# Designs tried in a protein design run: designed miniproteins, single chains, continued (5). Part 53

Each design is a single chain, and the fold is of that chain. pLDDT is the mean over its residues in the fold that is shown.

## One batch from the design tools (miniprotein)

Design m17928
Fold by ESMFold2-Fast:
Order: C-alpha cells, then sequence, then structure tokens
Structure m17928 (fold): chain A 59 residues (1-59)
C-alpha cells in the first residue's frame, strides 16, 4: 500500500468520526509509535500532517 493510499484511508475514517479530539488522540498515538521506530518516518509524517489538518477542519 502506498503512503498516499494509507493517508487517504485514515483521513476518511477520522473525518467520519467528526470529533476533533479523537483526531488529535490518533495523531498522538502515531507520533509515539514513530518515536519508537514502529512506523516508517515518511508515512508517520504524512499521517500526522493529515490528522492535524482534519482536527483543525473539524473545529
Amino acid sequence: MSVEEAVAQVKAVVEEWGDPELAESTRRVIENAAKQGLVDPELAEALIAALREVSEKLR
């Protein structure tokens, strides 16, 4: 799966939640996983950026 496909899928799910607090919580989980080396840095950066955008948009 490409980084773009993964980001699009996560973004769609989080937008469906309609809750900016859940979007921010998900971003924090991904940030923590990236710090532990559990997620590819490029994928983690893209997901974090997308989740910040969704959280801001939902407010």
Scores: mean pLDDT 77

Design m17929
Fold by ESMFold2-Fast:
Structure m17929 (fold): chain A 81 residues (1-81)
Amino acid sequence: VEELVERLRALIAEAAANPSREKALEILELLAELAEALGNEEAAEYFRKAREALEAGDLEKAAEYNEKAVEAAKEAFEKVL
């Protein structure tokens, strides 16, 4: 879990300095892995769906799934992020 959090923080910092679609996709993948590692399969599934939607160019659907993932992961992520 600690390694996933460190990788996620580093990638978010990189994305803040030089944003790209590729970094956004990688962040969503790491968020899904972190949610799964914390036992939150619902949040992991929504982050994966957000990534698939973003990869397909559906920004509205990507935002919708990301919002659902964040809601589902809120308590678990507050303990590690």
Scores: mean pLDDT 77

Design m17930
Fold by ESMFold2-Fast:
Structure m17930 (fold): chain A 70 residues (1-70)
Amino acid sequence: SLEERLKQIQKEIESNPELQAKVDEANRLIERARELEKQGKWREAIDVGAEATFLLMEAYLEALERIKEK
């Protein structure tokens, strides 16, 4: 199921400091994007949000690849 796969990905991220660091950075960028939205800086918010999305995608894809090797 999707829920079981997401739990496996989360555990893999938590077990890997490099992947966890990418998720932590993405979460920081998400909060920055929200703050920019509150200030009406929509273009800057979109750019920062895109960077956060890229980091999350990279971390999740790397975690998924590591799970396939187990």
Scores: mean pLDDT 85

Design m17931
Fold by ESMFold2-Fast:
Structure m17931 (fold): chain A 56 residues (1-56)
Amino acid sequence: ATVKFEKYIPSPISNNAKLQRVGKNEFLVTATGAMTLDEAVKTIRDASGVKYDYKV
């Protein structure tokens, strides 16, 4: 799944997902085995403090 943020995030972090930049403000998110994809996306949002649009 991809996540598009409203702002550029230079170094997004998450302890519960793998992140790959696929556009300036867009990331491919892969949840680790301990979390659902939705939970992983929420963790990234909370860590970045930036609003985002989630695409499946």
Scores: mean pLDDT 61

Design m17932
Fold by ESMFold2-Fast:
Order: sequence, then C-alpha cells, then structure tokens
Structure m17932 (fold): chain A 60 residues (1-60)
Amino acid sequence: SKEEIRELAIKFTSEAIRYVGYEFDYELTGDEAARKQAEEYRKKAEELKEKLDELEKEAE
C-alpha cells in the first residue's frame, strides 16, 4: 500500500541520514566508533532500500 511505501521510505531515509552523518564524522575525526556506527546504519539502509524497491515494483 502507499502507507507501507511511505513508512518504509521514511525509515530508509532516517537510516541513510545516520549512515552519512557517521561516515562524515569518521572522515573528520578518524574515530573508529563512528566507522562502526556508519557500517551498522549502512546495512540497515541497504536492507530497507531492498524492501522499498520491492514494494515500489509491486505498486507499478
């Protein structure tokens, strides 16, 4: 449904923003904890993107 697509898109965007934020922090500081956080949020964003892409195909 459009509601499911919207919810998933919001969740994906949220995780992607966190990934970018931690990636940027790691680039500036070299903080290993930031790198680990970036990797975790990258994986979450990728999983959500796969689900979003599948729902978008179903809607078309």
Scores: mean pLDDT 82

Design m17933
Fold by ESMFold2-Fast:
Structure m17933 (fold): chain A 107 residues (1-107)
Amino acid sequence: AAAATAAENVRVLAEAAIEQLEEAIKAAKEGDLEKAIKHLEAARRMLEAALDVARAAGLPEEVLEALEKAIEYAEEAIRAAKEGDLEKAIEYAEKAREYAEEAARLA
């Protein structure tokens, strides 16, 4: 079924984004700003791809909301990292991970 395939694709993309967010948090904890930003931007792209798939397939609003919040927190983490605020970058990246996990669970 098309919807079932879309749900699987969203789970795969969200899980890939979670891995990128975990790498970003690790890089930020090590003080590696450049690596943290690279992984955060990769996670944001994967979450945006997941949102596009979810919207096109008409997945439940709860999945869309979780992905939108994950993207929002990933963008805030990128902003904090670019400003050199690694503590806030870690906090926002952890929130993005929580919403990405919720999206994968609901899809």
Scores: mean pLDDT 89

Design m17934
Fold by ESMFold2-Fast:
Structure m17934 (fold): chain A 59 residues (1-59)
Amino acid sequence: MEEEVDRIVEELLSRYPPEVQAKIDREALKETVRRLLEEGKSWPEIEAELDRLIAEQLA
């Protein structure tokens, strides 16, 4: 699970510039991914929730 959490977070963050990545709480993203995986959410649902969370963090 930890490797899957890291993989999801790294892939999503790699889509953003380094300056944006520096503003994002990586631990908060990992915690969110871990909980969604434990709840049985699908990858598209997890990605959508993380995109929303990142957008909220940047607003």
Scores: mean pLDDT 77

Design m17935
Fold by ESMFold2-Fast:
Structure m17935 (fold): chain A 63 residues (1-63)
Amino acid sequence: GPPAPVRLTPEQVEEAIKRLEETKKVDPLFDDELLKSAYRVIANLAREQGNPEAAELAEKKAE
């Protein structure tokens, strides 16, 4: 894992969302269930890091 914990910023969440959407385009096995699970994990991490705005972005995508 990374040597030091870095705060999960809204920009990093947006980048993660873009990367997940790109993966969905090229990987037919990466379906909506896996995508939603990934968004939920990101949302929970952002909330734990004290970034409610970033968490809301990920939760909105998980719907």
Scores: mean pLDDT 72

Design m17936
Fold by ESMFold2-Fast:
Structure m17936 (fold): chain A 85 residues (1-85)
Amino acid sequence: ALEHLEKGEKAYQAGDYETAAEHYKKAIEENPDNALAYIALGEVLAKLGKYEEAKEYYQKALELNPDSKLAQAGLKKVEEKLKEK
């Protein structure tokens, strides 16, 4: 849970988005109610150009925490990218 979020964040900061995504997925598997892990995975998937998948994870984060400004902003950005494609 927490350690996978930390490892994912370090990988993300290093530009290793694939490794970051794997750690965030493990964080979700260990704690599926952690809205921050869904937001982080959404951000990483958006960096990888996987906007449809990123949208799903931001939507899940908002189901868990509807007041999340980070999840709302992330969802808006990926929806804008999907409209441009």
Scores: mean pLDDT 83

Design m17937
Fold by ESMFold2-Fast:
Structure m17937 (fold): chain A 84 residues (1-84)
Amino acid sequence: SSEAEQLRQKARELVEQALEAYKKGDLETAEKKARQAVDYLVQGYLILGKPEEAERLRNEGLGLIEQFKNGNGVESLEQLLQLA
């Protein structure tokens, strides 16, 4: 649906903003934007009637955010961008 496509595009924009914040040393803003991106991607899959894929993506996305918090920010955010 067009709504799911809009959510996916917003998620991609949020990950790009998270990468920019991370490069500037704003780790708090980077984490918040990455979490918002995961939420939008999950919402998109739920709108498409794919709850199992939504759960898998939520778990993978949250795992990438934990890797980000442990100092692998660029690699984890680039992987999150590939999910969007």
Scores: mean pLDDT 85

Design m17938
Fold by ESMFold2-Fast:
Structure m17938 (fold): chain A 78 residues (1-78)
Amino acid sequence: MRTTTREGQSTGKFDGLESSMKVTITLDEDNRVVGLEVTVSVPKENAEEAKKQAEKLAESIRKLLDVEGPTKITIKEY
């Protein structure tokens, strides 16, 4: 199977959470979304809130793009 990856980034617009978010979408040869990865970088004290926001964003993306593959969420603490 051949796949293509598309990536987007956003900050400061998710329910008031100030964080760096990176979203990676993997498409198959038929342009179906077969993978979704969300990476968030936040201070350790905000990690739980960032995880909740990342899960909300991932759920919204899964609904909008009909994601068929697994969702991976990574929280990077600093």
Scores: mean pLDDT 68

Design m17939
Fold by ESMFold2-Fast:
Structure m17939 (fold): chain A 100 residues (1-100)
Amino acid sequence: MKIDEAEIDLALGTMALALGNYEAAVKAFKRAVERDPNNVEAYIGLARAYLKLGKFEEAVKWAEKALSLDPNNPEAWKILAEAYRQLGDEEKAEEYEKKA
């Protein structure tokens, strides 16, 4: 099978996230979604990287994009729950925690 460049960027983003290099993770996941706009895993990775950077509004944006493609994604719900909790929206945080 041909190795997709979007899959390479997804793998690089995942490694950067695991190593705590959250800005490098954002760059890699952005390239992955630019190459494949339907890549749910890349949107989840992007949202997680922003959550780790303390950019909670960005984390919400990209997690909601992931849910628009995959409405039953538990990782997106977990990211939304944590991001809304950090933003002070306890009602939204509890709603998404129940779904995850």
Scores: mean pLDDT 83

Design m17940
Fold by ESMFold2-Fast:
Structure m17940 (fold): chain A 101 residues (1-101)
Amino acid sequence: MSLSRDEQIEAWKKSLTGSSEESSLWKLATELALIYAVENNMSKEDVLGVLKAIGDILKKRGLLNENQLKGLEKLTVEPTPEQIELAEKILKEAEELLKNK
């Protein structure tokens, strides 16, 4: 299946509506990634790379539901080491925010 970047973004957005309470970390990490994207003038490709890295980390930790896994499968970008580092930073910030709430 060959999806455009806009279609991949749309699939990711649909994954956010499939779960709220069980994986608030996925939602919050996505929101933080979008804030970083705006602040750092990131391309759609860079954003998708960071989102893929976030998803891969959460999948490895067993924190994704079925709808989130389907969204992650539609991301065909390979994250760079820099995107993985940013994803880890974002997840750490999201985890701290959730601990305080």
Scores: mean pLDDT 73

Design m17941
Fold by ESMFold2-Fast:
Structure m17941 (fold): chain A 68 residues (1-68)
Amino acid sequence: SEIEELLEEMIEEARARGDEELETVLRIMLQDYRKGELTVESLENAIKYFADDPEVVERLEEIKRLLE
């Protein structure tokens, strides 16, 4: 799954940077996706929360487009 691959890539990058908040949120999203529980609303909330990080926002918006 393209969504799973993007989330796994973002988790590895967050871990490498020591961004514990981003890693935790992304791990929850990956679990929700695997359960079929990842929603557009949860992605919009994450985009707002990480609004100061344009690279994270761009990749979350890509995941949102794939989920829609």
Scores: mean pLDDT 87

Design m17942
Fold by ESMFold2-Fast:
Structure m17942 (fold): chain A 69 residues (1-69)
Amino acid sequence: MEAEKLKEVASPEVAKLLEELIAMADEQAAALAAAGVSAEQVQAIRQRLLEGATFLAKTLEKKEKERSE
C-alpha cells in the first residue's frame, strides 16, 4: 500500500520526502531499540511516523493541485 501511495503521488518532491521520512523512522526505531525500548513500542513509534508522513504527502499534493487548478 505504501508503494502504491508513492506512485500515485506522481510528484518527485513528495516521493523523496516520503522516502526520507521512512528512512528517519527506521533510524529512530534502531536508536530506540538500542536504548532498550521494547520491539512493540518501537513498532508503534514507526507507525506514528508513517502516519505523519502520509499527512504531509496529502498536504503537499493538495498545494500542488491548488497551483494547477
Scores: mean pLDDT 71

Design m17943
Fold by ESMFold2-Fast:
Structure m17943 (fold): chain A 106 residues (1-106)
Amino acid sequence: LSPIELAEKYFKEGKVDEAVFLYRLVASVPEVAGEGYLALGKIYDSLGRYDKAAEWYTKAADEFEKQGKLEQAAIAYRHAADSYEKAGNTQKAEELRKRAEELEKK
């Protein structure tokens, strides 16, 4: 069992604080940091905390981009943009959608 699998189990059981703690630990490991941040974004999105979700998705996108995982980075930037739009920050949403589109052209 990986910390990612355990965190997903806790989130499914409604143990949100334990899941967040484990995903933060995952995000501290460079090889899986993008996956950890992406999961944190999804949790905060599900809680209606759209500004925080967007911040986590943006961190996930930055980590995937640094690793050359451009498709995963583009997907994470789109999630961040959708969360910013739900939070009422349309300017940041448009900027991140444009960045995602630029990554897909590479």
Scores: mean pLDDT 85

Design m17944
Fold by ESMFold2-Fast:
Structure m17944 (fold): chain A 72 residues (1-72)
Amino acid sequence: MFEEAAEEVLELARKLAELSGDESILEEAEEGIRELRRLVESGELSEEEAIEILKRAAESLRRKIKELEEKK
């Protein structure tokens, strides 16, 4: 479900923002989710495609979090 995938991205972005001290990471995630929702609502993107994009974003965020946690 789109909302579940979006929530995962937001939680990961929040964690990365806290670890890095960069609030813009969370703001960028919120904007990206808003844009994906607009594209789904307009029919330019399927919900399934949007969920796949969110899953890839979550994977990227998890990698960045792991890198920072290994450094701290």
Scores: mean pLDDT 82

Design m17945
Fold by ESMFold2-Fast:
Structure m17945 (fold): chain A 83 residues (1-83)
Amino acid sequence: SIEEFLKKLEEILEELEKILEEMKKNGYSEELEKKAKELIEEMKKLIELAKKVLPPELWHILEEIEKKAKEIKEELEKLKKEA
């Protein structure tokens, strides 16, 4: 269902936020970067599927999730550069 896609996207976003917080606290980790990249790819695939089933008026929710994921990715790249 649409609700199941949104819930899964939220769960992936929460895992990405946990990875970012862990690296902010304990420093950069190559293993955590790999996990984050895998989660971002899964999220991207789910967003593409969700766009096929979600009405256009709800696409703003997907855009907000994509924006948050992009922000996390940029913060992870900064942490890697600082390491």
Scores: mean pLDDT 82

Design m17946
Fold by ESMFold2-Fast:
Structure m17946 (fold): chain A 68 residues (1-68)
Amino acid sequence: SAAADLKELAEELNKDPRFKAELVGDDTLIITSSGSVEEIIGLALRIIGDYPNLSVSVKGDTIIVRAK
C-alpha cells in the first residue's frame, strides 16, 4: 500500500545523515536534504522509479512525496 511504501521510504532515508524524512498525516512524506541539487534530483528520480504508486515534487531542498 502507499502508506506502507511511505513508512518504508521514511525509515530508509532517516538512516542517511544527509536526509530528514517526516511523515505528515497518512499520505505525505516530506524529505529535506543537506545535499546538492544533483543529489536531490537523483533521489527524486529513484523514488519515481521504485514507487510507481507515489507522486513526487521538488521545491528547493525539499522533496514532497504523496500517495496517488
Scores: mean pLDDT 83

Design m17947
Fold by ESMFold2-Fast:
Structure m17947 (fold): chain A 116 residues (1-116)
Amino acid sequence: MERAEELVREAERLIEENPDNRSRGASLLSAAGIENSLNPDDRVRARMLRLTGEGYYENGDYEKAVEAYEKAIELAKKAGDKELEAESLENLSRAYEKLGEYEKAKKYREEAEKLK
């Protein structure tokens, strides 16, 4: 569990510093997935899915981003991680805006605000 979380944090850091590091971030997420498969942690899985969704969003794959963010929200709720749930809801809202689903975008933005 601890190692998987470290790998996810490193992937998040690298991508945040420079989007060109996305390939290295993807490799770290793959390693985190292996570590997490041995010691499953819903919070680690939620972070991985949120970061994967961000990758899809930046690449213009908004439907895949929605799928990843919805799974991240479910796992964040199970883990009791309100901050991760709120961040994932904000990301989901933005992806729905790109898809032209403005009522869904508004709903999920309001849900994120309630968790702050």
Scores: mean pLDDT 76

Design m17948
Fold by ESMFold2-Fast:
Parts: sequence; structure tokens; C-alpha cells
Structure m17948 (fold): chain A 72 residues (1-72)
Amino acid sequence: AFIEVVFKEPMKISDVEALVREVAAAVGIENAHLAAIVDDKTFIVHVGDPSLAERFVAALNARPEVESARIL
């Protein structure tokens, strides 16, 4: 599954990668990685297991730095 993540403020790529790893680990996802950079606030993340995509989106939306996350 592909997930669009929009941040409240501009993010460094390394900080986005760190956040994706942390959230994936917290939700029990092995295969989640940054797939595309749309702009300095908007990133596309690939989740290998689509059955975990909704849990991953919920966990991202719980983060104070995240404006919105949704499944594409």
C-alpha cells in the first residue's frame, strides 16, 4: 500500500526516514520505507503488507508533527 504523509512543517528526508522506521516498529511492520518525495512537507511511504496500512496511517496521524496521513 502507498501512504501519503503531510507534515505541519518542512521535514528533512533523514527525519522522515527515522519517523517511518519508528512508527513501523511500533505497529509491527517490517516493510515500510520512503517511496517518493513530493515536496518538503509531503512524502509517499510504501507499506509492504496492505493489511497493516490502516494501523500505520492511524499511528502516523497520532504524531504531533503530522498534519494528515492517508492511504492512496
Scores: mean pLDDT 87

Design m17949
Fold by ESMFold2-Fast:
Parts: C-alpha cells; sequence; structure tokens
Structure m17949 (fold): chain A 58 residues (1-58)
C-alpha cells in the first residue's frame, strides 16, 4: 500500500507527463484526510488537488 509520499511522487510525475489518473487523485485525497483528520472533508481535499493539477497543466 503506497504512502502519502509515494502517491505525491507519482502525482508529480503524472503532472510532468500531463496524464493525470483520477484514481491517484482519489488515493491522495484519502491519505491526506487520514493525516488531516476532521479539519477538512475528503471531497474538499480532492477538489483542491484537482484544481491545483488543472492550474499546473495550464
Amino acid sequence: EPTLGELLGKLKEQIKEKKIDDKLVEELAEKKTEIEGDSVSKEEIYEAIKKAIEEELK
């Protein structure tokens, strides 16, 4: 099972290739919510990650 660091590494490579897997973003959001706890929802983190990716691809 990948760690948060491993998922971030994969995301960084996918951003460079401009080919982002939605499953990777979901896994990252899930791991991030496990770490952040109850301060933010998984959906908020997922949307924030997607928005950041879209800005990087632009």
Scores: mean pLDDT 73

Design m17950
Fold by ESMFold2-Fast:
Structure m17950 (fold): chain A 96 residues (1-96)
Amino acid sequence: AAALAEPSEETKKYFDEAVKYLKEINEIESKMSDEEVVKRVQKVPEAKARGIKTKSEFASYLTALALQAVGAYLENDAETAKRVADELKKIYEALK
């Protein structure tokens, strides 16, 4: 029986980075208009590929990334955790 092992330090590192960027994104969003948030996020290739046109669609995208980060932590998937952290960093840099 596979007991859930504690994630590797690498997985934890990328998960912590993803959580950090999610908090920073939420803080910036609280100070910006919905239109400006969407306009800036559309500069991120991954967001543009998803066809994000509304604040609600952006919120759904952030939720999907958060769920992927949690899944990567639980499955000890350092590659997925890193990918999610890198994508959230691009979103953060587009918004700042």
Scores: mean pLDDT 84

Design m17951
Fold by ESMFold2-Fast:
Structure m17951 (fold): chain A 55 residues (1-55)
Amino acid sequence: SESLLIDLIMKDLGKSRATAKRALELLRQGRLREAAELLGISVSKARSIQRWLDS
């Protein structure tokens, strides 16, 4: 699931692989605001991605 999320972040948000990996690391640590800021998305969207990671 992590590899698929990295690919989706790169494709849909135009971020580098390194940025996508860092954002997912922040989400795993519960650092939702920092992950949202890094990806340029809302905290609500970051929370949705976190739920998918926790599945």
Scores: mean pLDDT 82

Design m17952
Fold by ESMFold2-Fast:
Structure m17952 (fold): chain A 64 residues (1-64)
Amino acid sequence: MIDEKEVLTALGEIYLAIGKLDEQRGNYEAAADAYEKSANLFEQAGDTVLAEEARKKAEEARRK
C-alpha cells in the first residue's frame, strides 16, 4: 500500500521538474510558482530539506 507521504513526495518531484522546464524556457514566474508548489508538497511529506531546496529555487527564479 502506497503511503500518502510517498505520493506527496512524488508530486513534489513532478512540480520540481515542471519548474525546471519553465526556467529553461525563460518563464521564470511560472518556474517560481511550480517550485513553490513543489516545496509545499515536500513540506507536507515531511521532507524539510527538499522543501528548503525547492523554496531557494523559487526565490532564485523570481530574481532572474
Scores: mean pLDDT 82

Design m17953
Fold by ESMFold2-Fast:
Structure m17953 (fold): chain A 55 residues (1-55)
Amino acid sequence: MSAAVRTLLALARHEGLSPEEAAASLERNLKKETNPESRADLEAAIAEFRREAAA
């Protein structure tokens, strides 16, 4: 997992978001993101939160 993905996960937890809320928020950001590297990091973070929500 990249440092950017770890930072996104840490920020969402600091804000008190549930894994489902964090995933939904990042999916909204993904629709607005045009940078391919940032999109990949957002997709990885979304997948991680979705995995946590399913557990």
Scores: mean pLDDT 76

Design m17954
Fold by ESMFold2-Fast:
Structure m17954 (fold): chain A 100 residues (1-100)
Amino acid sequence: ERDKKSLEAIRLHGEAEKAIKEGKYEEAVKLLEEALKLDPSNLDSLLRLAEAYEKLGKYEKAIEYYEKIIELLEPQKDTPLSAKLIEELKERKEELKKKL
């Protein structure tokens, strides 16, 4: 990837983190979607986007992004960190499905 795209994605993610801390979840979604246009497989940005959708009560969108993260992690499922995250995200999906 080009350094300029990586730096811009990092900047947008940082702005989204500030928006989340301020409770501005709709702004965070916009910033994270822009970051993901520059770095589509960034797990941190995907996780924060799913969490922001969950905070907005957009559970179908949150589930969609959690499923995408699980798919991205499946090739690494044998690592302890990826296995734990996959399990946590699967549990979170089931909790959100109960709210639909």
Scores: mean pLDDT 83

Design m17955
Fold by ESMFold2-Fast:
Parts: structure tokens; C-alpha cells; sequence
Structure m17955 (fold): chain A 73 residues (1-73)
């Protein structure tokens, strides 16, 4: 289920928050390697963190699109 996968991503995003992973850095790396599934998951985790922390509505929508695109495969 996509919802179960999203929950797992959000849980792991909390660990990445503590490690200080940057969404911008991950997006830039993903642009260089768009087929890297591990990098796509890391980007989704970082995006989920920003949504959970209450990012701006526009930023939250952009991050939601990134997460949905990654989850769709």
C-alpha cells in the first residue's frame, strides 16, 4: 500500500532530521542520477520531514508532488 510506504518513509525521515540531511542537496544529486532508487527514497524521506515540520503551503505542495512522483515509481 502506498499509505504504508509513506508511513515508513516518514518514520525514517525522523532519523534523517537528526542527521541533518538537506533536501536541496538530495534533489541536486537526484537530478544527476534520476534512476538511482536509493537517492529517490532519500529525497522522499527529506521531503516528508519538511512537510511534517509545517513548511509553507507552497513548499508543502511541491514536496508532496516529489513524494508522490517517487512513490508512483
Amino acid sequence: SEMERARAIMERARELVERGVSLEELIEMLRENPEDEELRQETALAASRLVAEGADEEAAEELAEVILEILKK
Scores: mean pLDDT 55

Design m17957
Fold by ESMFold2-Fast:
Structure m17957 (fold): chain A 115 residues (1-115)
Amino acid sequence: KVAEVIRRALEGEEVEVSDFPDDPIGLYAKALLVAYRYLREHELDLPRKPDPEFQELLGRFYDGILKLARGEATLEEVKEAAQAALDFLRYIYEVNGDERAKKVAEEVEKLLKEA
């Protein structure tokens, strides 16, 4: 269910946030989709020389979203990936002043609080 929708998004298919349920797993998956969409659309606007902390946050995010796509993720792993997404979006806003990253971070934070 959730794994299939995330897998389709990672394979480059158009998916909507509304394709996920409003349970905790679905809300975390919505947060992951929103963050993934930001990264896909703004790849060229990311820091050119990311520091090790930013790289670690991206690694945690991608590890969690890939495990979710495989149907292997625990609720805790999905939550950790969503939290990493919030943290790197805030980092992008603070370092680059990207207001789009700020708006996406606010959406991710809201989804995390609802879960």
Scores: mean pLDDT 79

Design m17958
Fold by ESMFold2-Fast:
Structure m17958 (fold): chain A 64 residues (1-64)
Amino acid sequence: EQEKKDELAEAEYDLERGKGLIEKAKVDKKNGKKLKEEGEKLIKKGQEKLDEEKKKKEEAEKKA
C-alpha cells in the first residue's frame, strides 16, 4: 500500500522536476544543454512509471 503511494509520488516528482529543468534550460544559456538532458531523463523516467501505473489503475477500475 505505502510502496504504491511512494512509487506514484516519485514518478510525479521526477516528471515535475524534469519539466522544471527543461524550462530552466530554455532561459539558462550557460547550462542549457546539461539541464535539458537531465530534464529529459527525469521526464522519461517519470512518464514511463506514470504510464505503467495509469494502465494498471484503468484496468483495476474496469474490473473492480
Scores: mean pLDDT 74

Design m17959
Fold by ESMFold2-Fast:
Structure m17959 (fold): chain A 70 residues (1-70)
Amino acid sequence: SLKEKAKKMIEEGRKALLNGDYEKAVRLFEEAVKLDPNNPEAYELLAQAYEMLGDTEKAKEYREKIEKVK
């Protein structure tokens, strides 16, 4: 299912975050959002990854999306 694929992308993205590979984490979490756009977890993780990259504006954008999918 799309939700199961999204969960796999989130799991791989979390590993990328732990390894400091923030660009890879962003790509994986963006894919998770595409597969399951109503999952607040994926938006929160995207915001975190963008903050680690120093992209404060993108981080803010994804945090604002969390409130719309709760």
Scores: mean pLDDT 84

Design m17960
Fold by ESMFold2-Fast:
Structure m17960 (fold): chain A 70 residues (1-70)
Amino acid sequence: SAEEHLEKGREYLAQGDLEKAVEHFEKAIKEDPNLEEAYLELARVYAQMGDLTKAAEYAKKAIEIRKKKK
């Protein structure tokens, strides 16, 4: 499930495996495109990797998802 991929991504992030963390967070958003938490985690991981362009893109997507919630 999307939640299982989100959890695995966080486990890899805790271990410092940024590439595996990205892979699982991307799988999470593929299964649930409205999973705000996965976009926020991707933004954080890409910032840690120094990819500020992708970090900004995923942060923007998370904000757009939040704006559509009431």
Scores: mean pLDDT 85

Design m17961
Fold by ESMFold2-Fast:
Structure m17961 (fold): chain A 80 residues (1-80)
Amino acid sequence: HMTLDQIAEAAKRVYDELAGVPGARDAALSLANALMQGKTPEEVAQAAEDALRKSGATPEDVARGREIARKFAEEAYKKA
């Protein structure tokens, strides 16, 4: 139901919000992959958290990135 353009927009928003954070690109790609698989917002948030943590982001940036990914996934599903 969600278009590839909507998924790409959500991923871009995550990447932009996490600009300068280690793993921002990997978090955005993980969000895109999870949305393409129909994952829940919580599962999308977990995928972003895992990508940021693996890339050495601080605990504060990991927590922030998780919530950003969750919110943008929730918004994407509301539009679908």
Scores: mean pLDDT 84

Design m17962
Fold by ESMFold2-Fast:
Structure m17962 (fold): chain A 55 residues (1-55)
Amino acid sequence: MPVAETDTGDGREAFRRILDAFGVPEEERERLLALWDKDPDAAARELGERYGVRP
């Protein structure tokens, strides 16, 4: 799409479910969710680097 759709709410919930599925500790989960609120791309990249998951 020529413009990125604002999918922040759904994306955040999906991201949270991914963290839960990987058994990420609650403390790390909160940190990554805070990063998601600031920069979703950075949060997805961090998750990929730590758990080898694609964004």
Scores: mean pLDDT 70

Design m17963
Fold by ESMFold2-Fast:
Structure m17963 (fold): chain A 72 residues (1-72)
Amino acid sequence: DIEKAKKELEDEAVARANAGEPATLSKEVGDYKVTATAAREGDQVVVTVTISKKTPDGYEVVDIETRLVPAA
């Protein structure tokens, strides 16, 4: 399911960013691709989760969410 993939990728990307490595992680769920990107920006981690739908012409972005979490 998309919600589970979104949470798992977001948590993993944040963990990697907190370990000092910018992270971009993706998972396909049916006709959708969930991508989580995280990087440390000073005392915060910027996390962006993008949900894209597979079409005959490629992936079409249907949702983008960005949030800030405290860096560990």
Scores: mean pLDDT 79

Design m17964
Fold by ESMFold2-Fast:
Structure m17964 (fold): chain A 55 residues (1-55)
Amino acid sequence: LTEEQLEKIREARELERSGEISREEARKRMAEVLGLPPDASWEEIDRAAIRALLA
C-alpha cells in the first residue's frame, strides 16, 4: 500500500466513526482503494490490508 492509499483508508474509517458515512459506504471505499471488487467482504478487506501492512 502507498501512503496515499493508507490515508484514504484512514479517512473512510474516520468518516464511518463520526457517522458521516455508513459502514457499507466505508467498506466500498476501502475495497476500491485496495483494488478489490465493491462486493468484497470486510474479512477480505481486512486480509488485504494486513497483507499490505506486513509486506
Scores: mean pLDDT 78

